Designed miniproteins, single chains, continued (3). Designs and how they scored, part 78

Each design is a single chain, and the fold is of that chain. pLDDT is the mean over its residues in the fold that is shown.

## One batch from the design tools (miniprotein)

Design m10866
Fold by ESMFold2-Fast:
Structure m10866 (fold): chain A 85 residues (1-85)
Amino acid sequence: SQLEAEVLGALAVMVGALLSKIADPETAKKIRELMDEFVAALQAGDYERAAELLEKMSEFVEKEAGDTTAAKVLRRIAEELRALA
């Protein structure tokens, strides 16, 4: 849907910017893996799973990258996706 494309586009930009700031390649790899799983869940219409993956990504971003602002944004998007499930 158009909404799915817009959410995916916005997240791709945000995650791309986040990845550019992460010096640890293992942390960057894990975030990319979570993003790939998120895209698959979103495209399958599994909004509950997509929300869970964003929540996991937000925890990882907060703990490993220290980016509390990005983590809050990811949790907010997850909350919106759960409302669609």
Scores: mean pLDDT 77

Design m10867
Fold by ESMFold2-Fast:
Structure m10867 (fold): chain A 104 residues (1-104)
Amino acid sequence: MKKLEEAKKAIEEGYEKGDLVEGIKKAMELIGAKVHEISEDADGLVNAEFSFEVDGKEVRVRLRNVPVDTAKEILLALVDALEQKKVEPGQTLDVEVTEAGRAV
């Protein structure tokens, strides 16, 4: 789907410009997702919640205190999984990093 390629580009361009939040907003609009929450704090930690439909069932994605680099990779992988039809209908993806300084 052309919209999925444009969503990946929006994420990558947002990251390169130091505004991943704006890139994610554009990508979510392109895939028809509902954005419930999106922010980046002063420490570069992303908090986001959005939902979209796959085969008529809601898929929900939550990011809590995820470093911007890791958030970019997770979202690019999600768009790739959508393009490859590997996302299960009704799936919930919940990524919470309560101690972000250990992994990235």
Scores: mean pLDDT 75

Design m10868
Fold by ESMFold2-Fast:
Parts: structure tokens; C-alpha cells; sequence
Structure m10868 (fold): chain A 64 residues (1-64)
């Protein structure tokens, strides 16, 4: 239905905005960090965020 399509679109937009904000925050932390271990931790956190977001997108699109 059109209502279901609208809700899905809104949820995907919300998810996209949150993910972009979180990635931007981590990117800034990465640029300012000089400790190699912390740099690796930030990169790993970014990778996990991307994977989690992809899983959420798949769950939303599979249920719509």
C-alpha cells in the first residue's frame, strides 16, 4: 500500500541520517586520533556500524 511505502521510505531516511551522523562523528575522531590502537578501534567501530545499518536496511525492506 502507499501508506506502507511511505512508512518504509521515512524509516530508511531516518536510518540513513543517523548512520551518516555517526560515521561523521567517528571520521572526525579518526582524523584527530594519534594512537594506533585507538585508530584501529575507531575503524572497527565504523565497519560494525556499516554492517549493522545494512542488516537493518535488509530487515526493513524484507518486511515491507
Amino acid sequence: SEEEKRRLREELLELGRRTKEELERLRKELEEETDQKKIDEIREEMAKLVARTNDEILALTDKA
Scores: mean pLDDT 83

Design m10869
Fold by ESMFold2-Fast:
Structure m10869 (fold): chain A 86 residues (1-86)
Amino acid sequence: MEAEEFLREALREILERLRELAERFGEEALAAAAEELRAEAEEVEELFREAARAVAEGREEEAKRLAEEALRKAEELVERIRRLLE
């Protein structure tokens, strides 16, 4: 289950980065930055949901592509949140 493993690891990495930002800048500041970027956060959430569905349906190539796109978009979002907090 290559795509499932990639998706699980990608989600874990993004959640860990968000936790570190919350610890350093505070949960309220992180929440405010996330609200400013809400449309981008919704796009990332949709991509992760589509990737998870593709994994569940056994569509390996599509799942891997969607997971890679979700990770890329999530990394862009985390970087933008970090810049807003600085």
Scores: mean pLDDT 80

Design m10870
Fold by ESMFold2-Fast:
Structure m10870 (fold): chain A 83 residues (1-83)
Amino acid sequence: MVAELARQVARLAEEAGDAELAELARETAELIESMEEIPTEVENKVAALLLMARTFLLEGRTEEARRYVERARELVLEAKERN
């Protein structure tokens, strides 16, 4: 589930020492979990963005990871507004 991936990104951000990015990823996971239904297209795009964020965090590139988490959160908020 894409919320689990967001929580994994939050954990990696916390381990990297970026508390702000960890909070952003955790809030993104909570937003996803608050939705009873997420469109498959949005879920797939969010998953791809969070996988990229995870990759950059594993490389120690927290600024680049942040951009992907921010975009993922934006897509989740947009999907929630349409419901």
Scores: mean pLDDT 84

Design m10871
Fold by ESMFold2-Fast:
Structure m10871 (fold): chain A 70 residues (1-70)
Amino acid sequence: MKEKAEELIDRLKRMAEAAARLGLTEVSQLANEAIEKVEKLLKDGRYEEAVKTAEEAIQRIQDLVQQALA
C-alpha cells in the first residue's frame, strides 16, 4: 500500500507538471492539492486512504482534461 501511494504521488506530480506546461492551471492546482493530501495521509500511516484519495484525484483530472479537449 505505501509503495502504491508513492507511485501515485509520482504520477500526480507528472500530471501537475504536464498540466502547467499546457496552461491547464486548474488541473495543475487540483493535482498539487491532491499530492499534499496524499503526503499527509502517508505521514499519518493512512495508506489505504492515501491510495484512494490519489486514485480519485487522478480520475477527476482525467475527466477535466477530457472536457477541455471537447
Scores: mean pLDDT 82

Design m10872
Fold by ESMFold2-Fast:
Structure m10872 (fold): chain A 98 residues (1-98)
Amino acid sequence: DEEEVEEVRRAAELAARNLREALAAGDRFGAEVAVSLLLMVVAVSKLAFPQLSEEAQREVAEILAEILREAAEAAEAAGDLESARTLRETAEELERLA
């Protein structure tokens, strides 16, 4: 479980960093790709949940929710309101699992 939690955290942090870099550069396509990668990390993690302990499921949900909320704030600050809304709604769903 610990190794899987760490892999999810690294994947989500990498995608969030790529999003912040794309937003800072005005790279709309790069930002869209990074948001899609964040959502893919969430989807894959949820599919793996039945194989994880309840504690690991909560840790993954909490980690992803935090990263997605920070990503949503960065998108909102850059004027990408659609991405900010999608990321925030996904974070809220994850928070209900914790």
Scores: mean pLDDT 85

Design m10873
Fold by ESMFold2-Fast:
Structure m10873 (fold): chain A 90 residues (1-90)
Amino acid sequence: MEALELMKKGEEAFAAGDYETAAAYYEKAISLLAEDDPRKVVALYNLGKALYKLGKYEESRRYYEQASELAERLGIDSTAEYLRRLAEEA
């Protein structure tokens, strides 16, 4: 699946320390995922992480908040709580 391939490339870039490339891949993955797809929570969270590593703290916080809101809507409460905490720190 195209979105999963982009997420994998984002993960590889993040692991290599290429946070700009990682963020770009996660943004593309998010654009291809359905509104209520649980994978979108993971993509939003990973985009937030990459942005945080780039010093883009306000953008990072916004994506953690979006991931938390989506996780709550999908009934993934433990993930929503974790993401809410990250948004408070960013």
Scores: mean pLDDT 82

Design m10874
Fold by ESMFold2-Fast:
Structure m10874 (fold): chain A 85 residues (1-85)
Amino acid sequence: LEKGLELFKKGRYEEAIEAFEKEAQQNPSAEIYLNLGEALQYQGRYDEAIEYFQKALEMAKQENNKDLISKALTNITSTRLLKAA
C-alpha cells in the first residue's frame, strides 16, 4: 500500500497499479480498491477504474464504513464525468 502510494504520488501510475494489484490479491480491502481505481482513472482507463470503485463500494457497504462509501460514490461519479468529456 505505502509503496504503491509513493509511486502514485510520483506520477508512476502503471507501477502504482502493479503494486496495488499485488496488494489487492494478497489482502483485498475497500481502501486498496479505491487506490487501484484512482490510479487507473489517472491513466484514462475509466471502465476499469469504475469496476474497482464499484468493488470498493460493495466492500465498504459490507463493513458499514460511511467514509469509504462516500469516497467510492464520489470517485464513480467523477470518473463517469471524465469518460463523458
Scores: mean pLDDT 84

Design m10875
Fold by ESMFold2-Fast:
Structure m10875 (fold): chain A 90 residues (1-90)
Amino acid sequence: SLEEEIEKLIEENYEKLKELVEKRLKEVEPLVEKGKASGPEERDRLMAEVYAKLYDVPLEKAEELMRSGDSEARRKLLAESWLKILEKIK
């Protein structure tokens, strides 16, 4: 399955992946803090930007996921994003 493939790639590249994730979390921290101080509509927009930056996806795609509430679509996007992240670490 796609999840098993991702788990294997994470295990094989754990140290590099950890560093990349920590760096991206630090980069989105100001957006998260701004979101905490914002109204619901502005918070949703900021969270879409956080998603786009963390998972390296187009903002439009992140906004669609935030609106849809589709768990399967979110899993697929996360899986595709993990594969792209792992490709960049090589």
Scores: mean pLDDT 70

Design m10876
Fold by ESMFold2-Fast:
Structure m10876 (fold): chain A 69 residues (1-69)
Amino acid sequence: EEAERHLEEGERALKAGDYDTAIEHFSRAAELGEGELRARAWQGLADAYEKKGDFNKAVAARIGAVGDL
């Protein structure tokens, strides 16, 4: 799955401290994914933005994740 692949790549990048790459992959996973996968992608996106200190974008991503519930 394209979305699942991007989620996995985002998680790897986040663990490596490559927040820009994590943001790119989580953004693609959120765009392509559905339901739980999309929610997880938006949670990852929020985490990556928070790690970069972009709290406004982190809050927006978290709202997107909640919207999937």
Scores: mean pLDDT 79

Design m10877
Fold by ESMFold2-Fast:
Structure m10877 (fold): chain A 70 residues (1-70)
Amino acid sequence: MEEELEEKRRKAEEYLEKAREYNEKSLELGEKAKEYREKGDLEKARELILEGASYTVLAIGYVVEALALL
């Protein structure tokens, strides 16, 4: 039972690291979207915002999976 709990904890840590990675990518895309918006390229800015939103959804998914293991 203890070994099972350690395995779940390790798996949860892996999921949280992936969540952090995807959240970081989302923030980077948000910064790029701001730059394109400032340049007047609203279509490219919108595309980057939608892509960033997709990474945010993935990050939330990994957080939920990690919490389900705890």
Scores: mean pLDDT 84

Design m10878
Fold by ESMFold2-Fast:
Structure m10878 (fold): chain A 71 residues (1-71)
Amino acid sequence: SSKKKKIQELILRLIGLKLRKIGLEFDLELLKKSDLPEEEKEEKIEELEKEIKELEEEIKKIEKEIEELEK
């Protein structure tokens, strides 16, 4: 059914976003341990934290859409 296909597409997109988030969280931990100048380090940390937050919001939206389609 068209509903099953849409759910499958959303699940694949969700997997992609979750993998990207894991990658950014790993990059963030590496950055926190780096020997970069403090000012440059803080700027890059803030940028990564913002990207992670945006991904979390996208993930939540897709999870809700899947839940609504499964009703």
Scores: mean pLDDT 87

Design m10879
Fold by ESMFold2-Fast:
Formats: sequence, structure tokens, C-alpha cells
Structure m10879 (fold): chain A 63 residues (1-63)
Amino acid sequence: MLAEKAKEAIRKGDYASAAEELGKLVRANRTVGEVNDLSPETLKKLKEVGDLILEAEEKRRAE
């Protein structure tokens, strides 16, 4: 849910949108800090998106 946009953008190769959503995710996690209230399914989805974000970061850096 909260990471769906970033995941979808990365899958479509839309790294510009993914970068914006990545920034929002990092900021939210940093300021609130607590994710234990989330369901296990949501946490698994966030980890999955993390892998895709790493792949996008590698692509962006390599350029």
C-alpha cells in the first residue's frame, strides 16, 4: 500500500517517479521510526520494494 507507487514505478522503469516515492518513504520511516504496528504482510511488501529500490539505485548510479 504505502510503497505500491514506488514498486510499480520501478517495475515500469519510471525511475523519476520512483525517486520521488523513495524520498517520501525514507522521510516517513525516519521521522516516525515505528513499523511494528504494521501487519506482517505489509512489512514483507516493504522489504520486497527495498530490493527493487536497491536495483533502481544501482541503475541510477551506473547511469
Scores: mean pLDDT 59

Design m10880
Fold by ESMFold2-Fast:
Structure m10880 (fold): chain A 107 residues (1-107)
Amino acid sequence: SVEEQVKELIEKLSPEYDAGERAQAAYELGNIAKESKENAKLIVELGAVEPLVKLLQEDEVWQVRLAAALALGNIAKEYPEPVLPLLIPLLKHEDEEVRFNAVLALG
């Protein structure tokens, strides 16, 4: 099911997985969200937004930070209400790269 796939992808956002696995999981979550508002809502309800925001801000590998920003952008496009309050404050973040990734996520 889509729900089982989303749960597995959220697990793979964890720092226990390698950078390639974290980036791929973020990209796949973004692609699933892009397919429908119902998929984006499911991704949010299953708790993907907070891990993705953490990766955008803190992941050691820039490709993972980029993948998280793009995934959050796809989720926000379909289901903005729970995502925008977490992304908008990042536009004023002290780290220039976090500000850049927030702009990217917001489109």
Scores: mean pLDDT 90

Design m10881
Fold by ESMFold2-Fast:
Structure m10881 (fold): chain A 49 residues (1-49)
Amino acid sequence: MLSKEEILELLKRETNPFVQRGLAEILRRLGVSEEEIEEGLRISEKKRL
C-alpha cells in the first residue's frame, strides 16, 4: 500500500471528485487529520476549477 504522504500527494493532484472522496477516506483510515484532508481537497478543487 502507498504511504500516507504519497496518498496526500495523490489527493492534491487528483481532479476526479469520486477519486478525491476515496483518497480522503483512505487517509482517514490511516489516521491523517481532518484538517490535512480538507487542505488536500481544497488544493485539488482549485486544480479542478
Scores: mean pLDDT 75

Design m10882
Fold by ESMFold2-Fast:
Structure m10882 (fold): chain A 90 residues (1-90)
Amino acid sequence: SEELVKEAMEYALRKLEELAKRGEVPEEALRAVRLAAQAQRAYAAGDLARAEELAAEALELYERHPEAVEEANRLFVEVGQEKVKELLEE
């Protein structure tokens, strides 16, 4: 469901923010992942112009910091998928 995906994404972003505060994830990588997640939400809401703007900004950060953004995105996806599984088992 849309609500479940939203909850899982918000949870994963909070976990990445915790890691960034501890210096385990670069701020630029966290920002790229956050922008990409916001772009997906804007697209789902029908705001195509906003989705394109946010996706372009995320891509620019990825081009500047590819390895850091790839690792942050991997963590985001893993944490999000684990949270989706947890919510479905309730």
Scores: mean pLDDT 85

Design m10883
Fold by ESMFold2-Fast:
Structure m10883 (fold): chain A 85 residues (1-85)
Amino acid sequence: SEDIIKGLKALEDKKYEEAIKYYEKALEKEESPVALENLGEALFELGKYEEAIEYYRKALELLGAPNPRIEENLKKAEEKLKEKE
């Protein structure tokens, strides 16, 4: 959870590459929908839409339940990817 907290702080500070490293460390220790979702957010902000989509999908799969926020973020990433051809 320390890595998730540090990742969230980095994300809030718009330090997206730093946030990704913390969430990757968190995921090495335990599966976390929060870490997967926020890793997707950081990747989206860096323009890595295909990777963001994969992590949003993993977050939804791990949750096993609808999540409107993650679903909207997934849709936005898919729309951005279509714009890039």
Scores: mean pLDDT 85

Design m10884
Fold by ESMFold2-Fast:
Structure m10884 (fold): chain A 68 residues (1-68)
Amino acid sequence: MGEEELEKALAWLNSIPDFKAERIGKDKIVATWTGSVESMIGAALRLIGDFPGLDVKVVGDKIIVTKK
């Protein structure tokens, strides 16, 4: 479960100009960020709020999204 949430999260992240998101396998998205720290934090918080079936981690300049 959460497959449709991953696809929606991937599409949403790629709609943001400062993000480039890639799907890695069936269970993981890695989004590379090039904007401000505030933009990255804002995107991570929206993912947590809008996709409760997904785990969201910020590691350096990347947002890592996985199924719970």
Scores: mean pLDDT 75

Design m10885
Fold by ESMFold2-Fast:
Structure m10885 (fold): chain A 65 residues (1-65)
Amino acid sequence: MSEEEKKLLEEAKKLAEEAVEAMRAGDSRTAMELLMRLGEVLSKLPKEKAEELAKETEERIKAVE
């Protein structure tokens, strides 16, 4: 995995965590903005890595429902 891909993975995971925290706090506007940015980062990753992060993000979001 390239250094750029590794940084994108770390950024995506951080954005997912921040989005989950915003949802937990009831800040839906911030959560939506973070999820949109997460989508942009995922679009720059290889399909395999994007799928892995998408599943991880879904699990985190479900945990706060």
Scores: mean pLDDT 77

Design m10886
Fold by ESMFold2-Fast:
Structure m10886 (fold): chain A 59 residues (1-59)
Amino acid sequence: STDEQIVEAAVQAAQQLAQQGQTQLAVDMLLSTASVLENQGRTEAAERLRQAAEELRQQ
């Protein structure tokens, strides 16, 4: 689905930022994207991105 593709792309981009030492920027990007998806009614995709941001914060 489109939501699956958006989630995978966002997570991949965030992981690349984290590998470059930009972990806070990666977390902020994931949370901002989640807010946009939530506003579009894509609640499951938004929750997946919030979960990814939390996992990234714990690394």
Scores: mean pLDDT 86

Design m10887
Fold by ESMFold2-Fast:
Parts: structure tokens; C-alpha cells; sequence
Structure m10887 (fold): chain A 61 residues (1-61)
């Protein structure tokens, strides 16, 4: 799990944590179903989490 940037606001921390939760849920779905649709959802959620993290990190660096 990637760490939350130190300068992140409480709202930004919540967004990052929620994005990670969505990645975890998508991974669990993929692990259960092994469908292409579940894999695409996992990849989309991973990209979203990384985007949110990078945006917050850029603001707080």
C-alpha cells in the first residue's frame, strides 16, 4: 500500500483511502470471478488510485 503524502489535507487523505478501498474490492471481485470485465475494473481502479495519489503528492511536495 502506497503511503499518504504528509502535506495532504483530511479530504485528500480520505480520497486516497477510498480509492485504495475500491482497488481492494475490485481485486477481490477479480480473484472470485476471473472474468475480463473484473480485470478491466481492477485496472481502472488502480489507475484512478495512482492518479489521485499523484495529484495530491504534486500539490503537497
Amino acid sequence: MVEIPEGASEEEKEKILEAYKEVQEAKELFDKTKTPEAKERLEEKQKEALRIYNEVNAKTA
Scores: mean pLDDT 77

Design m10888
Fold by ESMFold2-Fast:
Structure m10888 (fold): chain A 75 residues (1-75)
Amino acid sequence: EKIAEALAEAAKVMAEDHPDEEVTIGFTLTSPLDAAGNGEILGKARFTVPAGTSPEEAAEKGRQAGEELEKQIKA
């Protein structure tokens, strides 16, 4: 639930800061890291915000990506 909101906010901020640029946002959720810094990948989200996307549309894209990631970790 918190992941979807976090990705929505990140996408909105990036669209506001880079309105004329294509922005790709990637997020990886892992298990707790072992002593060597290795963890298992529990889920990944990656999405692209095209140049000229409004902050509201970017937030919706981020929310959808976060909801998909939440489904991966709940399955």
Scores: mean pLDDT 75

Design m10889
Fold by ESMFold2-Fast:
Structure m10889 (fold): chain A 58 residues (1-58)
Amino acid sequence: MDAHELANRIGRELFDQGYSPQSVVAAAKAAMDAKLNGQTDEQARQIGLQAAKDTEKK
């Protein structure tokens, strides 16, 4: 899928799981950046999920 579609899917999933808006934005941005840099959809998704977790740990 394209970078924008992947970012939107991850954002919705994390919002539904109760992540903060800041974590959702961080995850979507990280996933989009990873996909634009040639990562696979699965790799970009994992990078986005890690960004959300790192943001929530504050």
Scores: mean pLDDT 79

Design m10890
Fold by ESMFold2-Fast:
Structure m10890 (fold): chain A 68 residues (1-68)
Amino acid sequence: SAREARLAELTRRLAELLAAGDLAGADALVSETFADAGSEEERIALIRAVSAARGEKSASGAEVGALA
């Protein structure tokens, strides 16, 4: 769907911007995408995509590493 394609593109571009250290570009991309979101469901999906791109799993990985 167009929504899934948009989320995939957002996640990819956000990950690239964060990897490059372009925090201003990442913030602009997120703000633009949220402004274009037409529903609460789309906004929730965007929040989840942003969390995934930010590597929430990396915090879990660091915690596991500390215990090993």
Scores: mean pLDDT 63

Design m10891
Fold by ESMFold2-Fast:
Structure m10891 (fold): chain A 76 residues (1-76)
Amino acid sequence: MDDLIQDMRNASRDQRRSTVDSGYNSGRFHINQGNFDMARQMVRQLRDYSRLARDMGDTDISDTADRYVDDLTRML
């Protein structure tokens, strides 16, 4: 978990956005496969990414991650 947050902190803004989008797609994939525990892990990662993005001033990325968390949580 800490390593993923550090990678996100060191990434470019575009890479952080891509990672958030990838996390959402992964979460949806796991839900569709019935892997709800893995989907919940993706939700936790997206929450951590949202917090990091907010701390870095990337409010648009944070808002996107928050919407993805809400969407995945509604599917669980």
Scores: mean pLDDT 81

Design m10892
Fold by ESMFold2-Fast:
Structure m10892 (fold): chain A 65 residues (1-65)
Amino acid sequence: MAAEIEAKIAKAKAEFEKLGLEVVKTEGTTIYVRSTSKDVRTSVGLEIRAMAIGYEYGLSVVVAE
């Protein structure tokens, strides 16, 4: 179970990095991500995509500001 969660987190991290999101930290099944852009429009788009990816992998995604 832990190994399966770790594998899903690793795959989600790879997808987030492809989108230009930085992974700040992970706590259990929760991944904290941050947009590298200061533009509100870009950040909103990345937040929506990050939430969709998290949902697909069964993980909680929190956007750090």
Scores: mean pLDDT 76

Design m10893
Fold by ESMFold2-Fast:
Structure m10893 (fold): chain A 58 residues (1-58)
Amino acid sequence: SMEELDEELERLHERLRELERRTEEYIARGDREGLLEAMQEVARVVLEIMGLLVEKKT
């Protein structure tokens, strides 16, 4: 349903916020491996959000 879809989108946005925070920490530490891992997770979450938005048809 649309309500469940909106709730899932909210959860994914919260995950992006957490990934943004971790990315800033990796940059501050110069942790290239952590940064690459975070970038891959961001790409995965973004693709999932895009898929849900196509389903939603705003």
Scores: mean pLDDT 81

Design m10894
Fold by ESMFold2-Fast:
Structure m10894 (fold): chain A 55 residues (1-55)
Amino acid sequence: MSEEEARRMAEGAREAALALGLSEEKAQEIGDRVYEAALSGDEEALEAASRAAGG
């Protein structure tokens, strides 16, 4: 995945976490994990991070 795509995915996850009422700190952690997982191609880690943002 490109850095641009990874950043867009991470930002989306951060915004989703904030919309769910999570703190800015927690939302940033979720975004960072999504970014790293997306760049590494770790689908399992990406799914886990996305679930944390959405659930």
Scores: mean pLDDT 75

Design m10895
Fold by ESMFold2-Fast:
Structure m10895 (fold): chain A 82 residues (1-82)
Amino acid sequence: SAEEKLAEYEKRFSPAGRATAEAGDVKVELLRDADSGRAVVIVYDKNGNILFEREADTPEEAVAALREAMELAEKLSGQPVT
């Protein structure tokens, strides 16, 4: 599930910065390791099904992954990301 996958990443990224955005019933999560700058972006539905998962090794890759994830969330939900 998305919850289990997020917990796995939070353990790997310590300390982890976490940001959440929502588009209707679809959630976008960004986790970033403050020390290494590595990040992961996950999109999941209200039932915890992972729809998108991407790891990023640089801040630039993280921004690109987040953009793609937000576009996917808006497309799947028909709602803007907030």
Scores: mean pLDDT 80

Design m10896
Fold by ESMFold2-Fast:
Structure m10896 (fold): chain A 70 residues (1-70)
Amino acid sequence: SMAAREAARKRFKEALKKDVETNLKYAREHGDEEVVKLFEEALKNIDTDFEKAEKLYREAVRKMKEIAKK
C-alpha cells in the first residue's frame, strides 16, 4: 500500500528528527561546535534528502563518541 509506505517514511523522519534534536541539545551543552554543525545539517536535510540526513547524523554521533572517550 502506498499509504502504508508514506506513513512508514513519515515515522522514520519523525524518529530521526527527535534523535537529532536530543543529541543537538547535548552537543550544544558540551560546546562541540563541529558536532553541532553536523546535527544542524542533518536536520536541514531530513525532508529533502533523508539518506544524507542519516549519514550526517551517524557521522555526528561517531564524532561525539570519540570526543567523550578522551
Scores: mean pLDDT 82

Design m10897
Fold by ESMFold2-Fast:
Structure m10897 (fold): chain A 81 residues (1-81)
Amino acid sequence: MQEELAKEIKTAFKLFYQEKYEEAKKVILAALEKYKGNEEVIKSELPKIINFIKLLEADGKVEEAKEIADALLKNFPNVVE
């Protein structure tokens, strides 16, 4: 489960570096929905997800970053302080 989430995040980063920002966002959003309610799995990968949000913001993809941050807060409210 955690290994599977890690692979999905790695795929999103690959898409990001290919400038496929919308596809990268969709991969992360799908992963957050898939693991909804499993806070332990998300906690292990949270630093990578937060870094992904920051990279999107740095590239001016503010709305895409916001959608991921909002999904993280909605699906994992106890993980995001």
Scores: mean pLDDT 79

Design m10898
Fold by ESMFold2-Fast:
Structure m10898 (fold): chain A 80 residues (1-80)
Amino acid sequence: SSANQQAIELAESSARQVKRHLSTTEDPATYAQIQREIDRWYEQFVQEVNNSTLSFDDLVTQLGQGMQELSERIQRIREE
């Protein structure tokens, strides 16, 4: 659906933005670990979106929750 595609495009854009901002500020090993977490989150989100019947607004809410959880995982990596 167009709603699913728009949600996936937002997730992809968000993933690219986070990777771009962290690529120059983290050491290579930490960045590689963070990049793997972002990629895993994105792949999981795409699968969840493709298996959903949610409205675009609900998908955006789910994206926001997923981004919050991803941010918490990234923070844990940075604190280790």
Scores: mean pLDDT 84

Design m10899
Fold by ESMFold2-Fast:
Structure m10899 (fold): chain A 60 residues (1-60)
Amino acid sequence: GGMLVVAVKDYDAKKPEEITIKKGEKLLVLKVVNTEHVLAKSLVSGKEGLVPLSYLKPVE
């Protein structure tokens, strides 16, 4: 379960709870934390953490 998304631009982690992602990277959204952040798992790196929702778009 989870929503498949793709990063629309590069994002560098600013806090220990966040992960760094690159444009075009596919992630699985595990839960929406608030209106600005989601908990996601990178399908490329396997890392799990917070990413800004505005950096992601749905794929499926």
Scores: mean pLDDT 82

Design m10900
Fold by ESMFold2-Fast:
Structure m10900 (fold): chain A 56 residues (1-56)
Amino acid sequence: SELGVRLIQKELGLSEEQAEKIAELTAAGASPAEIARATGLSVKQASGAKRALEKI
């Protein structure tokens, strides 16, 4: 999860807090729409972050 947080920070220009929240929601099985709503990202960005984390 720590490597995943750093990866999405670099790829998406996210803060550490935003990246950690996305990682937590992804681990909980949240949909891209739920992640987008919780973080203020677009659904496309949330979907990209979720897939990047799932590859690690």
Scores: mean pLDDT 77

Design m10901
Fold by ESMFold2-Fast:
Structure m10901 (fold): chain A 57 residues (1-57)
Amino acid sequence: MTAEERARRRAEAERLIAEGRAGKDERGAVLLEIGEKLRKIGDEIEKELEELKKEIE
């Protein structure tokens, strides 16, 4: 996976969080939750990739 792709996914997570906060309805709450989970997953993926790159480089 490329650094560009990971950055794009992080930006999407932030956008979903912002949309969720602005939504003020049930759909907004779901978007907020999804965005927060995606950001957390992205952080975990980045950490794993850092570990793998040190191992295989």
Scores: mean pLDDT 74

Design m10902
Fold by ESMFold2-Fast:
Structure m10902 (fold): chain A 76 residues (1-76)
Amino acid sequence: SLTRKAAQLYTAGNILYVAGDLEGALELYEEAAELYLEAGDRKGAAEALRKAAEVARELGDEERAEELEAKARELE
């Protein structure tokens, strides 16, 4: 299912984040959010987008972080 695949990508993103691969973690969190949205899981998508925003901020991309946070808020 899309929800299961999204959860797997989210978990993989967490693993990359702990490993210090911030760029990889950001990509996986954004992909997880897209799949959660396709599955109709707005809450899962918002949580993944918030994680992506945190990582974007750590990378110094404040504009991307703000866009991701705004998208997450729109889902609630």
Scores: mean pLDDT 89

Design m10903
Fold by ESMFold2-Fast:
Structure m10903 (fold): chain A 62 residues (1-62)
Amino acid sequence: NKIRETIIELQKKYGFKEDGVLSEEELKDPRTETLIALLQRKFGLKVDGVLDEEVQKLLSLS
């Protein structure tokens, strides 16, 4: 799954647990805004670093 692989690579790059899932604790980390923005850019979404409905749908597909 391309989405899960991308999340794992970003988790590795920013020092999070490499499980392909963003936990509630990780979502509260300021570095997570940068990770969300990079996911948005990679998958053609609006790049605002916000966990909106589009990002939540993307994460649920992983």
Scores: mean pLDDT 75

